Designed miniproteins, single chains. Designs and how they scored, part 75

Each design is a single chain, and the fold is of that chain. pLDDT is the mean over its residues in the fold that is shown.

## One batch from the design tools (miniprotein)

Design m2611
Fold by ESMFold2-Fast:
Structure m2611 (fold): chain A 65 residues (1-65)
Amino acid sequence: MELEERARELAEEIRKALDNVVSIEVRGPEIHITYRESSVADELLLVGLQVEGELLGIKVTVTRV
């Protein structure tokens, strides 16, 4: 249950960091991110957030459109 709260907090951090987010969906310990386009900076940030999520037991999945 604390994992779900942490997932929501991480999702909010992602939303603030990335302006090109189409949607963010939180499903228990999983976060699903859809975003429109990537820059090198956005890709590095997303990789960092996926690693942070893994350390917290939260699975972060990214879909590009």
Scores: mean pLDDT 74

Design m2612
Fold by ESMFold2-Fast:
Structure m2612 (fold): chain A 55 residues (1-55)
Amino acid sequence: AQEKAIEVLERDNPVAGRVAKEMIEMGSSQEGILQAARLAGASDETLEKVKELLE
């Protein structure tokens, strides 16, 4: 699930994908990962898909 979430983020925004990967490596919460990806420039539509993949 996490690997697919990173792929979706990287496809939408490479910076958001890199940030999410780093946050996952740090053991961050799902909410923390989504917030970091949003701040990095991921779209709301992409964040909804990522949320489903992380569930």
Scores: mean pLDDT 78

Design m2613
Fold by ESMFold2-Fast:
Structure m2613 (fold): chain A 103 residues (1-103)
Amino acid sequence: MTKELVEQAEREVKIGEDALRKAVDLRDAGGDPVKVTSYAFAALSSASGLYMLGWMNKEVEKEFRKASDYLSEAALLVLRGAPREEVEKQVKKAKEYVKKAKE
């Protein structure tokens, strides 16, 4: 059960990471701000998914909540015009917390 929840959480983080990469690439190219915002919102949806998965098992709850918080911060950093490196740092932390939930 715990491993299945971690695998689902890893999929959510990957979806969020892909969306954030597309958002940063489009933003830095001076592309459509509406599309940049949509990709950032997709990452926030993935962060929400991590919170929901945390409710299914108390053992993974703390780690999934932290992963969600880091992924949400990454999305907010994109919207605030933060450098790619700061966005990637938050995504990396989200990944580390999901992996830390493995037993």
Scores: mean pLDDT 86

Design m2614
Fold by ESMFold2-Fast:
Structure m2614 (fold): chain A 73 residues (1-73)
Amino acid sequence: MTLEEIIEEARERLKAAQSDVEKLEVLGDFATRLRAAGVDPETIRAALEKLAEEYGLSPEVRRAVQAIADELA
Protein backbone atom coordinates (compact mmCIF):
# COMPACT_ATOMS: atom_id res chain seq x y z
CA MET A 1 0.00 0.00 0.00
CA THR A 2 1.42 3.40 -1.02
CA LEU A 3 1.56 6.51 1.20
CA GLU A 4 -1.12 8.19 -0.97
CA GLU A 5 -3.42 5.13 -0.67
CA ILE A 6 -3.08 5.20 3.14
CA ILE A 7 -3.87 8.95 3.22
CA GLU A 8 -6.89 8.54 0.87
CA GLU A 9 -8.28 5.69 3.03
CA ALA A 10 -7.89 7.85 6.17
CA ARG A 11 -9.70 10.77 4.46
CA GLU A 12 -12.66 8.58 3.46
CA ARG A 13 -12.89 7.13 6.99
CA LEU A 14 -12.72 10.62 8.56
CA LYS A 15 -15.61 11.77 6.31
CA ALA A 16 -17.70 8.81 7.58
CA ALA A 17 -16.75 9.31 11.26
CA GLN A 18 -19.56 10.83 13.34
CA SER A 19 -17.84 11.22 16.74
CA ASP A 20 -14.49 12.36 18.14
CA VAL A 21 -13.87 8.77 19.33
CA GLU A 22 -14.33 7.43 15.77
CA LYS A 23 -12.06 10.18 14.37
CA LEU A 24 -9.35 9.32 16.92
CA GLU A 25 -9.65 5.61 15.99
CA VAL A 26 -9.16 6.53 12.30
CA LEU A 27 -6.14 8.74 13.07
CA GLY A 28 -4.58 6.09 15.32
CA ASP A 29 -5.00 3.42 12.63
CA PHE A 30 -3.60 5.86 10.04
CA ALA A 31 -0.47 6.47 12.17
CA THR A 32 -0.01 2.70 12.69
CA ARG A 33 -0.30 2.04 8.93
CA LEU A 34 2.26 4.76 8.11
CA ARG A 35 4.68 3.32 10.68
CA ALA A 36 4.22 -0.19 9.22
CA ALA A 37 4.98 1.27 5.76
CA GLY A 38 8.34 2.57 7.06
CA VAL A 39 7.41 6.24 7.29
CA ASP A 40 9.49 8.15 9.87
CA PRO A 41 7.79 9.51 13.05
CA GLU A 42 8.28 13.19 12.04
CA THR A 43 6.53 12.65 8.68
CA ILE A 44 3.72 10.76 10.45
CA ARG A 45 3.28 13.67 12.90
CA ALA A 46 3.11 16.17 10.01
CA ALA A 47 0.54 14.01 8.16
CA LEU A 48 -1.64 13.65 11.28
CA GLU A 49 -1.58 17.42 11.95
CA LYS A 50 -2.38 18.15 8.29
CA LEU A 51 -5.44 15.83 8.33
CA ALA A 52 -6.64 17.33 11.64
CA GLU A 53 -6.36 20.86 10.17
CA GLU A 54 -7.89 19.87 6.78
CA TYR A 55 -10.98 18.33 8.42
CA GLY A 56 -11.37 21.04 11.07
CA LEU A 57 -11.16 18.59 13.95
CA SER A 58 -11.99 19.74 17.50
CA PRO A 59 -9.26 20.98 19.90
CA GLU A 60 -9.74 17.75 21.90
CA VAL A 61 -9.03 15.58 18.82
CA ARG A 62 -6.06 17.79 17.83
CA ARG A 63 -4.64 17.35 21.36
CA ALA A 64 -5.06 13.56 21.07
CA VAL A 65 -3.29 13.66 17.66
CA GLN A 66 -0.25 15.13 19.46
CA ALA A 67 -0.36 12.19 21.93
CA ILE A 68 -0.57 9.64 19.07
CA ALA A 69 2.44 11.27 17.37
CA ASP A 70 4.42 11.24 20.63
CA GLU A 71 3.68 7.48 21.03
CA LEU A 72 5.48 6.85 17.71
CA ALA A 73 8.64 8.81 18.73
Scores: mean pLDDT 77

Design m2615
Fold by ESMFold2-Fast:
Structure m2615 (fold): chain A 61 residues (1-61)
Amino acid sequence: SVVDVLRARIDAMGELGKTLPPDERRALARDLERQLGAEMDEAGIPQDVRDALLAEVRSLL
């Protein structure tokens, strides 16, 4: 599903973030939130699922 693909991307970006300096990690998090927001809007993802996915980004980055 689209949600599974987005979750896999969040996990991969979380792992990448562990290798980055704080400034670059913050930039990665902001870019990822923006990109995911746009993709979730296009896919018509419900608000509760959007909130959960964005919370995952914030917990990992």
Scores: mean pLDDT 83

Design m2616
Fold by ESMFold2-Fast:
Structure m2616 (fold): chain A 63 residues (1-63)
Amino acid sequence: DEERRKAMEAAEEAERQRQELVKQQAKNSGDAFERIALRDGLSREEAQALGAKAEAEVLAEAA
């Protein structure tokens, strides 16, 4: 029925918004880790790899 459909759509929308917030949080963590690695003298590629790994770990723990 109409109410059940709207409730399902609202729940799915809320879930998508939650996932977007988690992705943003993971991105911020990855960027911070990459910046620190660059300041510690790691190469750009190594810093990017470490940042991406940190981002993936945050996403995995939030999932």
Scores: mean pLDDT 80

Design m2617
Fold by ESMFold2-Fast:
Structure m2617 (fold): chain A 67 residues (1-67)
Amino acid sequence: TDEVTRLIQQARDKLRAGDVDGASRYALEAGKLAGRPDLGRQAVEKARAGDTVGARRLLHELGNAAS
């Protein structure tokens, strides 16, 4: 779970910085590692659509799924 938590934090940091591509890379890796690639993909879709709140919510769900 530590690596998933690290990747989620990196994705959040990139979203805060406006780096959607960087956030997407970390979110997809976190989803794959957590066994929830669906959540990682959904977070990327929200981030690319400009729904930063929705993206953060999905990253939170991914963290919960990984615990």
Scores: mean pLDDT 85

Design m2618
Fold by ESMFold2-Fast:
Structure m2618 (fold): chain A 100 residues (1-100)
Amino acid sequence: SKAQEELKKLVEEIKKLLEEIIEAVENKDIDKAYELLDKLDELIGKILDILEEAGVDTSEFAKKLRELLNEMADAIENQDVEKLKKLAEEIIKLLEEILK
């Protein structure tokens, strides 16, 4: 469906943003990392909107994703690259699970 194609594109954009956030922190560009995190939150919101329009209850998924995004913000503040890589993998896994 058109919604499935849009969801796939959003997931690929999220994967790229997660890599760019990690790179920004590795480069000590913390301001850029926060700007990219805001974009990530917006793209996740778009995925949730598409799923809700399709009649999917996103409440538990949204809660888990919000927790992971908050942990990413803390990891950016602490410049914890290893934690950011782990959180990125968890976000990707969660997105892949809901889109099955």
Scores: mean pLDDT 87

Design m2619
Fold by ESMFold2-Fast:
Structure m2619 (fold): chain A 100 residues (1-100)
Amino acid sequence: KEIAEELVKFLEEAAKRFEAMGHQDLADFLRKMVEALRKALDSGNKEEIIELAEGVVEQLKSILDNLREKHPDTPDEVIALVEELVERVESFLQKLKEEA
C-alpha cells in the first residue's frame, strides 16, 4: 500500500522533470502509466497490479534502448532518469511479490 503510493509519487515527479527538460512524450507516457497504475490499485487485484508493473518495466526498457540507439544526443540526465524509473518499478515488483 505505502510502497505503491511511493512509486506513484516518483512517477509523477519524473513526469514533471521530463516535461521541464522538453521531453513531453516521456512525460505523457509516465502520466498514462500513473493513471493505469492508480486504476489497478483501486481494483485491489494484486495480480493485475503485478502484470501492469511488469508491462511498465518492459516499456521503459524499450524506451531506454530506443533513446540510446536512435537518439544518441539525448542528455545523460534523461537516460539516468529512465534507468532510475526501471530500478524503482523493479524494486516495487520485488517488494510486492515478497508481501505474498
Scores: mean pLDDT 80

Design m2620
Fold by ESMFold2-Fast:
Structure m2620 (fold): chain A 86 residues (1-86)
Amino acid sequence: SDEEVQAIGQLVADFNKEVEKIVKELIKNPSEEEKKFVEEKLEEFRAEVAILRNDEKASLEEIREWARQFLEDFKKEIEELVKSRE
């Protein structure tokens, strides 16, 4: 439905904003490797949302729950990447 398409678009937009916030809070001057990691994770998120919605026919609730877990995993991965710069 159009409402579902809008909700998915909003989910992706909200994820992008939260990622930008996390990166700004953790990294004063992102390296090229850190920028590439963030870009690849944003691409992975969009690709998986498309698979869940179009191929797996997942519900909006299932996609939102997956998105929450993906964001939590992203936070851990970016923190580890930042620590590796010491």
Scores: mean pLDDT 84

Design m2621
Fold by ESMFold2-Fast:
Formats: C-alpha cells, sequence, structure tokens
Structure m2621 (fold): chain A 102 residues (1-102)
C-alpha cells in the first residue's frame, strides 16, 4: 500500500538524517528532517499518493549537499517511479543504508 511505502520512506529519511548529522552536514540533516515531517503529515491526513512521495523525494535529492546521500535518495526514487513492491523498497533501503555506513 502507499501508506506502507510512506513508512519505509520515512524510516529511510530518518536513518539518512542520522548519517548526515554524524557527518556534520547540517544542511542535509535539516532537508531530511523537513521531508520526514511532510511524509508524516501525509500519513496522518490519509493523503499518501505515489506522486506525493515522488515529489518529496525529488525535492530532497535536489537540496541535499552530501553526494552519497543524494545518490542513495535517487536510487530509492527510481524504484518508487518503477512501481517497485514494498519488499523491494525495504530491501533496497536497508542495502543503501548499509553502504552509506560502511
Amino acid sequence: SNKEKALIIKDFLSELADIASDRGDGVTTKVLNDAIKKVDKLIKEGKVTQKALIDILQEVAENVTDPRIQAALQKLLDLIQENSTVQQLKDAAAQLLAELRA
């Protein structure tokens, strides 16, 4: 469901914000935290659409300053645009986070 995809995206953005914060990138951390609030609002209001999730992730990817985080966001965005399953998104998010933490 779109809500399950939104929860995966929210968790992914939260983990990316922690990584950016640990790296001292305050700009990327703020962009990610603002995006988490937007996703959370969509979930609470029952307004989660694939387009809304794509629009949020595109805005985040364009405004983050860490190129590795930007690349990870782009990969997840591509999977959402390709109508990937909830499990595929969850597996991809886990792999991208592991790569960023290595």
Scores: mean pLDDT 89

Design m2622
Fold by ESMFold2-Fast:
Structure m2622 (fold): chain A 78 residues (1-78)
Amino acid sequence: AGKEEIDKSLEELKEKVRTASDEEILQLIEHLAELAKHGTKEQKEAALRALELIAEVAEEEGRLDVAEYARKALEEVR
């Protein structure tokens, strides 16, 4: 898909980080970390971008525990 479709998916992810429970976001981070470790090259790139976005939006929303968990996942999969 083109950048436009990716940008739409990222906007949906931002909204999810704002509205979903901490438990749901932590489960999503774990799923993305697995994709970053064991997925295809494309899945790894997408998962890393999604983890970076989750960390950024969670920090902006004051969900610091979620942001820290996402950053730790990024460090472990890189």
Scores: mean pLDDT 78

Design m2623
Fold by ESMFold2-Fast:
Structure m2623 (fold): chain A 65 residues (1-65)
Amino acid sequence: AEVGAGTQDGRAVAAASTEYGFVTVEAPSLEEAVRLARDRAEELTAEAEERGKKLMEEVIKLASL
């Protein structure tokens, strides 16, 4: 995901965009803000992947009958 970060009034703000959503976070440092934005972007992706896994599991169970 693309991550942009900056400082405003001594606080760090970072934003990340993914196929599944846009994330904005605030932290006391730029490094922490960027890390949190990436983590949230990964969570959105993981949720989409979990949906796919559940669908595959159901198909396999039906095929085994």
Scores: mean pLDDT 75

Design m2624
Fold by ESMFold2-Fast:
Structure m2624 (fold): chain A 61 residues (1-61)
Amino acid sequence: MTEAQRIAGLLAFLRQHVPADADAEQLVAAARGFELPEELIAALGRVRDVDEAIAVLEAWR
């Protein structure tokens, strides 16, 4: 699976299955499950909510 496909997979997961109030620790765990690069995982660890995480993922791909 390509990096772009992994990012798309996490985006779909966040939009469909993760509550809007999920914390950065839950977002980091999901990103690790999708085998995203450590730089992107670190960026997700600094977000405040799911909407910010989606914006970071969309900007990265």
Scores: mean pLDDT 76

Design m2625
Fold by ESMFold2-Fast:
Structure m2625 (fold): chain A 105 residues (1-105)
Amino acid sequence: PRRLSPEEQKEIWEKVWQSLLAGAKDVISSEEIQQQLIAELERLLQEAKKNNADPGLIEALNALLEAVKNRDAEALAKATLRLIAEHLKTVAKNEAGAEELLKKI
């Protein structure tokens, strides 16, 4: 399989970033969605702490919560991108999981 060049990877990330930033702006522009996300993230943080989840996951959820509370679209987009990247790394370690995701796209 051919690897993407650094320039091709940068163009893809720019498009992903613009899409995430636009979505984050839409989310924080809706008071109802903002309140729902705050409630859900607080619930997830409580669950993670009770179950002694990985500190990195707790930190990521807290960063998302703070971004939503502060209406910081850029911080929200960055935190979302990091969670997606961590999920993709986990899927890549499981070859069967990677194949299953490709079938859904």
Scores: mean pLDDT 72

Design m2626
Fold by ESMFold2-Fast:
Structure m2626 (fold): chain A 66 residues (1-66)
Amino acid sequence: DAEATVDELVRELTALTGEPMPSVAALYRGLAAAGLSPAQLREFHRLYLEDHDAYMAFLAEVRARE
């Protein structure tokens, strides 16, 4: 369930940062609504945290599918 995956990843970010991240939650929910699978959401989350250039490339790929 993509919605449950979004909630899990947002909870992980909140635990890591100590602060709620409503803008990131909205972004992840938007990606899930656009049809991203749980696996794709987890890959986006990984790229967002670890590699900004790969994150931008992933967003370009997602946009191309729209």
Scores: mean pLDDT 70

Design m2627
Fold by ESMFold2-Fast:
Structure m2627 (fold): chain A 67 residues (1-67)
Amino acid sequence: SQKEKLIEQIVSDYSERLREVGFPEDEIKRKEEEYREALSKLSLQELQEILDDGSMALLDEAVERVK
């Protein structure tokens, strides 16, 4: 689905950034699961806005809002 594709793109980008700053793989996997679950609660429009913006700030704000 389009929503699933957007979520996986966002999570993939997020994981790459976490690896770049030196997070251990077990913590990255835990954060991937957390963010994937939170992002599943967002609309297609919100997911597209997060992906297009590309900033960690907008992603973190959206995830925190739906927890």
Scores: mean pLDDT 84

Design m2628
Fold by ESMFold2-Fast:
Structure m2628 (fold): chain A 72 residues (1-72)
Amino acid sequence: SMKELQVRAAGLLALRDGSTAENVVKSVEILGKGLGLSEEDIRELQAFARKASTWSREALLERIRELGRELQ
């Protein structure tokens, strides 16, 4: 959904800007709940954020570019 893509993009941008994995996981939960996402979707988005926090900077920036195209 568009809401899930927006949450994914926000999480990746926060990681790019130096946020810790734990802070991003908390932000994803808050944003997902605010957008009315299901508990299952929020759990998957938190798992995505944890996985993305292990990526190289190069991989992170490439995924941000891809999501930017999907959100246009």
Scores: mean pLDDT 84

Design m2629
Fold by ESMFold2-Fast:
Structure m2629 (fold): chain A 81 residues (1-81)
Amino acid sequence: MPSYAEQAIARLERGRAQLLAWMEENAAPEALKAEVERVFDEARARLAAATSREQVDAVMEETERRLLELIGRASALAHRR
């Protein structure tokens, strides 16, 4: 369902902008920012190919888990959080 996937992509792009701003504020390494961008790019491509709500939800859940791991690494490296 393109409409549901398009809504997920819009939410994903908002999250991307917010997370990158947070990483900049916390002096995250460029390598981690690049990895975050890759995760978002992969998720967007998978969402664009999704044809069911279940597929969209699975992609969003997996993406959120991967991003939380990267946020944890960024926070640990900032060592001031």
Scores: mean pLDDT 80

Design m2630
Fold by ESMFold2-Fast:
Structure m2630 (fold): chain A 86 residues (1-86)
Amino acid sequence: SLEERIEELAARIVADPTDAEAWRELAELLEEYAEKVEENPSTRELLLLQAENARALAEGAEAGNVEEAREAALKRLREAVAERAK
């Protein structure tokens, strides 16, 4: 149920994107999922990118810049998804 825990943290973060602790916990779970569960290399790379984004968002939340960090994270995700569509 790592997927369930990730979905719960994602919902919590959508409700309160300034919750730095939730962002850190999400980053750790995404890293664990990528390492221990995900067997597809491309999906694993996206999970690690999302973990990096979550860690940056935790820092942004603590600094009061969560909106800027979120926009940067979404841009990185969109670019990664577009590359996978090729």
Scores: mean pLDDT 77

Design m2631
Fold by ESMFold2-Fast:
Order: sequence, then structure tokens, then C-alpha cells
Structure m2631 (fold): chain A 107 residues (1-107)
Amino acid sequence: AREAELRALEAELQAAVERELAKRLGVSVEELRKAIAGEDPELYAKVSARWAEFAAKYAERYRALQEQLQAAIEAGDFARLEALAREAEGLEGYMRAAVELVKALAA
């Protein structure tokens, strides 16, 4: 049960990263996914370049936050999740989505 809940939260974090990337490119998440699927090669090239930029800039911070988020989820520590959301201002979109998803799972 807990493992399935953690996988769902990890999927939502990935979806939140897709939303942030789409926002920065000025497209919808659906358009972004279609580009990745090969329906828009020009947008796919821009997505690939922007993703590499985003990944490089946030890779270390993303990994650290992911590890801390996982530990907080396993502990049910909502105060730590809220603290991580505040610390992750540059990644606030995906961190806030994770906090809301964990709160929903606790209900």
C-alpha cells in the first residue's frame, strides 16, 4: 500500500516538472507530451534543449529535495514537507504539488 502511494507521488512530481517546463516554454503539458511523442519535431528540439538546461541547473537541488521529500513522506512529517516547499522556491510548483498529494493521501 505505502509503496504504491510513494510511486503515485513520484509520478505526480514528474508531472509537476513537466508542467513547469511547459509553462517556461509557453505551451500546454499536452502539447509538450505530443512533441515528445514526435508530433512536433521543432518543439521537441526546444524541449530537449530546455530540459537539458533545466536538468543541469536544478539536478543537484532536485536530487537533494527528492531524497528529503521521500524521507518526510515515509515519516508522515507534513511540517518538514512544508519547510521543503518554502526552501524550494525555484522548484515550488512541483514541491507544492507533492505536499498537496501527501495531504490527500493522509486523509
Scores: mean pLDDT 64

Design m2632
Fold by ESMFold2-Fast:
Structure m2632 (fold): chain A 70 residues (1-70)
Amino acid sequence: PRAVVEEALVLLGADPEEARAGAAELRDEDIPAVAATVRGAAKKAEETGSLSPEKIARLRAMADELEAAA
């Protein structure tokens, strides 16, 4: 799950080192909340046009994977 969180944070514009540090600090019980955050961010990006459709689809897939892991 941490690698998926790290990749999602980078896609949302976080620095790679920041994303790695953030993912490393997460506990298993935090994963459902992170999945919801990634899903919400993907929806907002779609509404604002801030990310490409390919990146939005990747974020949604990552949120689905995190939800399945929780």
Scores: mean pLDDT 78

Design m2633
Fold by ESMFold2-Fast:
Structure m2633 (fold): chain A 68 residues (1-68)
Amino acid sequence: SLKEKVRKLVTEASAEGILSAGYYAEGLRYLRQGDEEKAKEAFEQGEKYRERFKKLLEEADKAEEELK
């Protein structure tokens, strides 16, 4: 069902969003320690998961619109 598809997409988006936030927090921690290289790697991972989060939310929004 479309409702189940929306729930699955939102759950997947939430997981990707949590990972993104975690990598951003790690990046900030590395910057505080002066480790710019590790900070850059963490921010790049955070951006990757942020992009996936946005795409999953867009898919969920489209599926939810079909329910209306």
Scores: mean pLDDT 85

Design m2634
Fold by ESMFold2-Fast:
Structure m2634 (fold): chain A 102 residues (1-102)
Amino acid sequence: MEITVTPEELDKVKLEPGEYIITVETTVNGSIAAIAVMDGLQEAAKEKGVKINSEVLEVKEHKVVIRVETDDGEALVEGLKIAQRKIEAIGGKILKITIRKL
């Protein structure tokens, strides 16, 4: 399964537990995006009391690619929403998110 969504469409996304490759394209620097995504996933995991293992695979000018393994697909979606809010707080935007199940 592979889906591409805007941040506004994240509420419509339903993910199963498992492993994913997630590509996040933003208006901000890819390193800043990587921090926001990793922090968002960690916050969502802590809030829900679940495990999310994440690894940054690639950082480009306006793109970050991460590998994620999660016990809870809802927590993964919430982590991406937190990442969006963090990026917006610094004047940036997420343009699209591609989610590929392994």
Scores: mean pLDDT 87

Design m2635
Fold by ESMFold2-Fast:
Structure m2635 (fold): chain A 73 residues (1-73)
Amino acid sequence: APLTDAQVVANFEAGAEQALADVAALLAQGRFDDAAAVIRYFQQWAATVLAQTTDPAAAARLQAITAETLARL
């Protein structure tokens, strides 16, 4: 089913928050390889979502969320 640009952005924000939580939990457990895998998966997902986004404002927001999330990881 087609999502609106606002729904895509909201879904991406939720996924970024989940990635931050998952990485924090894995690092607390000493599971560094698993944490690195979550980061790589997030980067690949971000690239895919951005490549499929045609609206410039939505694309700029997705780029900002990606940069902020990676800076916090």
Scores: mean pLDDT 86

Design m2636
Fold by ESMFold2-Fast:
Structure m2636 (fold): chain A 63 residues (1-63)
Amino acid sequence: MAELERIDELVERARAAIAAGDQAAFQETVYEISLLMAESKDPAVRAYAIEKLAELAALRKES
């Protein structure tokens, strides 16, 4: 799976974890996105991961 597609998959898992109140699953998916960001040499992948992590952080504060 391409890196952007993997980030999308992890974002959906994180959103599901927020909806379920599963903090451990949420932290695990955020950690995986952060690892993809840190390991990627593609600035577009890093920018996308940063954007999605910010969206997830905002969503968690509402939940």
Scores: mean pLDDT 81

Design m2637
Fold by ESMFold2-Fast:
Structure m2637 (fold): chain A 78 residues (1-78)
Amino acid sequence: MAEALANLDKAIQALKEGNVEEARSYFDKAAAALPDPGLAETVRAAGDLAIHYAENKGDIEKAIQLLEDVRAALEALA
């Protein structure tokens, strides 16, 4: 859990810096750090949606909000 949260924090920071490719790398690492495959798939799906907003809609704020919501949900499960 701690490793997944740390990688989500890095993904959020990368999005704030406008580095979408680095953000994708970090949220993939966050999902990979989760022992539950269903939870990992949920994180990947949320990350893909966040990247879609950042790249295709130019909505970095929405992308960051989606990742912050996922982080809060994972922290509540820890």
Scores: mean pLDDT 79

Design m2638
Fold by ESMFold2-Fast:
Structure m2638 (fold): chain A 70 residues (1-70)
Amino acid sequence: MRDRVAAYLDIAARLLAGDPELQAQVEAIRDRLLAGEMSPEQAAEELADLMGRAPESVQRRFLEEAERWR
């Protein structure tokens, strides 16, 4: 689970390269997850909330790329 959530965070950070604020928030979630300061479940919840604020095109691309990491 941790590796999968980390992969989702990496995908989100890449897709949000045009939005520095959202990208920084994704990177912060990833850093906390990798440091053991956040559970994979908490990281997934925070990522879902953050992606809900992203442009629809970014949300769609994220879901398409996340399918490859099932």
Scores: mean pLDDT 79

Design m2639
Fold by ESMFold2-Fast:
Structure m2639 (fold): chain A 82 residues (1-82)
Amino acid sequence: MTLDEMLDRLFLEFDPDNSGVITREQIRAYLSSLTGKEPSDTAVDGFLAVFDPERNSDVITREQLRAWVEAALAEAGVNLPR
């Protein structure tokens, strides 16, 4: 699986309408599906801060997700096929 294929799958899971961004509402829905309860604003903010620590927006862009995934894979010593 390529990095782009992984990112496409992640975005499809959060953003089935393919808007190109993951919104606060989509993060809330995702966290709710994992925990069985409605997440707090603090929990959503914490999730956003993983991808956007400077808090420039209340969305996660494909570029932010790519940068985070690339950094995480590099730290773990994992190389995906080009």
Scores: mean pLDDT 72

Design m2640
Fold by ESMFold2-Fast:
Structure m2640 (fold): chain A 82 residues (1-82)
Amino acid sequence: SKEEQIRQEHLKYSRELLLLVADMVDEAYKKVQEYKKKHPDASLEERREFFLKVMEELLPKHKAEVAKLKKEHDEQIAKLQA
């Protein structure tokens, strides 16, 4: 049914959103691990500051990817509702 197709599209969208979050977290984790290797004596505060800097760099890209995914999802829902 149309209702079932719409439900499946919402589930697909939710899964894709979670994958985008996972990708951002993985990239941030890798950057923090490289920072630890280069700065083994770094304090917890210095590591926190570096993590925040990494997040500031990654957030704009993540927001753009989320916005694109939402647009594609909204267009697909509109087609299913037509």
Scores: mean pLDDT 86

Design m2641
Fold by ESMFold2-Fast:
Structure m2641 (fold): chain A 89 residues (1-89)
Amino acid sequence: NKSLQLAIDKLKQAIENKDEEAVKKTTEEITSIVEKYDGILDKDLLEEAKKVLEEAKKAFPSLTEEISIALTAVDNSLNFWKDFKDIVL
């Protein structure tokens, strides 16, 4: 999903630049994308989003609430793949 990849890339840049406002905005954008496109997002992109959000949470403790909401949305989408693994294996 191009929208999710772009949002992940923006979040990575915001973290590197220590831009708290950009981190907050991009985190909210990731939450919106993940909730809107639940069940059709690439597993690898969801795993990358989770990793980058965890790094954002460590770097910006002031944004813990917003980032935790995004992490919950990503984890809910990843549970879709975990359920599929139990059926296939």
Scores: mean pLDDT 78

Design m2642
Fold by ESMFold2-Fast:
Structure m2642 (fold): chain A 98 residues (1-98)
Amino acid sequence: LREEARRMLELVARQAEEAVRLLRAGDLEGAILTASMAAIALASLVAVSRDRDPELAAGAREVLDLVHRAIALAEAGDAEGAIRLLEEAARRARELAE
């Protein structure tokens, strides 16, 4: 579980960083799609970790909440707010991967 979680969290961090890059480039659709892929990966990690590693599941859920809020802000036209939340999500995903 821990090695699989580490790889998934590193992927999530890279996807959040790519979504930031796409938002800065004005590609709203690409950013939302990329952030949504990160959310799916995080939701899967929460589900498989819930009973085996509750602390990891709680941390992954917090990152998932940040990604969902970032998507909502991007859809509302707040690209700067979305970028801040995605950068925080990437940072926290990397911390969880350690």
Scores: mean pLDDT 89

Design m2643
Fold by ESMFold2-Fast:
Structure m2643 (fold): chain A 85 residues (1-85)
Amino acid sequence: MEEAIEELRRTARKLGLSEEDIERMIEIAEGDVERLELISTLLTLVHGASEAEAERILAALQARYPEFAEALRAAYDVYRRHVAR
C-alpha cells in the first residue's frame, strides 16, 4: 500500500501535478493497491501524449480493467484539469 502511494506521488510530481491533485488521485484509489498501480500506469503512459493519444490509452486500460474503469476516468479527469492550467 504505502509503496504504491509513494510511486503514485513520485510519478504525479514528475508530471507537475499539485499536492491537492495527487491527494485527490489517492482518494479515487480508495485504498486499493491495484487502483493505485493502474492510476500510476495511466499517468506514465499519458505523459507527453496528445489529448487524442491520452484518450486512446485511457480507453485501452478501461477495456483491459473494466472493474477500475470509473476510477481511471476520474484520475484522468484530474490530470486533464492540471494540463488545462
Scores: mean pLDDT 81

Design m2644
Fold by ESMFold2-Fast:
Structure m2644 (fold): chain A 65 residues (1-65)
Amino acid sequence: SAALRKVAEAALLVDPEGTGTASTADLVEEAVKLGLSREEAEELLRKYDPEGTGKVDVRALLAEV
């Protein structure tokens, strides 16, 4: 989907070194800058931070794009 692609773009911008982990808050802010609503970005990222640690598994996210 277009929303998932924008979240993937946000992940590449937030984690440019490819560490495989990014802040959920930073990903939400970048996704919003790319045209997603905050609510849509938060809902999509919940799947990749199910324990609410504030960190997203970027590798898992990118594997689904």
Scores: mean pLDDT 78

Design m2645
Fold by ESMFold2-Fast:
Structure m2645 (fold): chain A 87 residues (1-87)
Amino acid sequence: MAKELVVEALARLAGAVDPSAVEAARAYGRAAAERHSAAELLQHVAGGLDTIVAQGEAGEVPAEIAELAAELRERLRAVAAELGVEV
């Protein structure tokens, strides 16, 4: 499910920065999934991941975080394409 993929992506990204933040990120992601459509979540999170990748290229975030964001962005792009959502 696209919304579950977004929640998992947020939890993994938060956990890479701070392992103690995983559960809070998952709770936030699920709350957002209740309020927003799959398309809205995919577009919003994809934009955030693009920003993190760009910040990594500028040296503003650790390379491991930027690499994870790029991997998650690619996964979200594949799901968005299957759903006909532009990201």
Scores: mean pLDDT 76

Design m2646
Fold by ESMFold2-Fast:
Structure m2646 (fold): chain A 74 residues (1-74)
Amino acid sequence: MPSEEEFVEAVRRLAEDIVAKAAAETDPRRRAMLLSSARAFRAYALREMEKMNFSEEVKREVERIFEETIARIE
């Protein structure tokens, strides 16, 4: 299983990728799909953190990253 640090780093990399793709995307339909993907990844990450018994601090950090990512691409 990934460590808490490895998981948070993977989430940050994914978030940066989604934001960069959204900023470069001129098609509003593709931009909407990126937003949908961000929401789906958020739901998946929350379920995986629960299974791995991650700390509340790590869960809060991952939730914060996804909230900021979603806000930036809306």
Scores: mean pLDDT 81

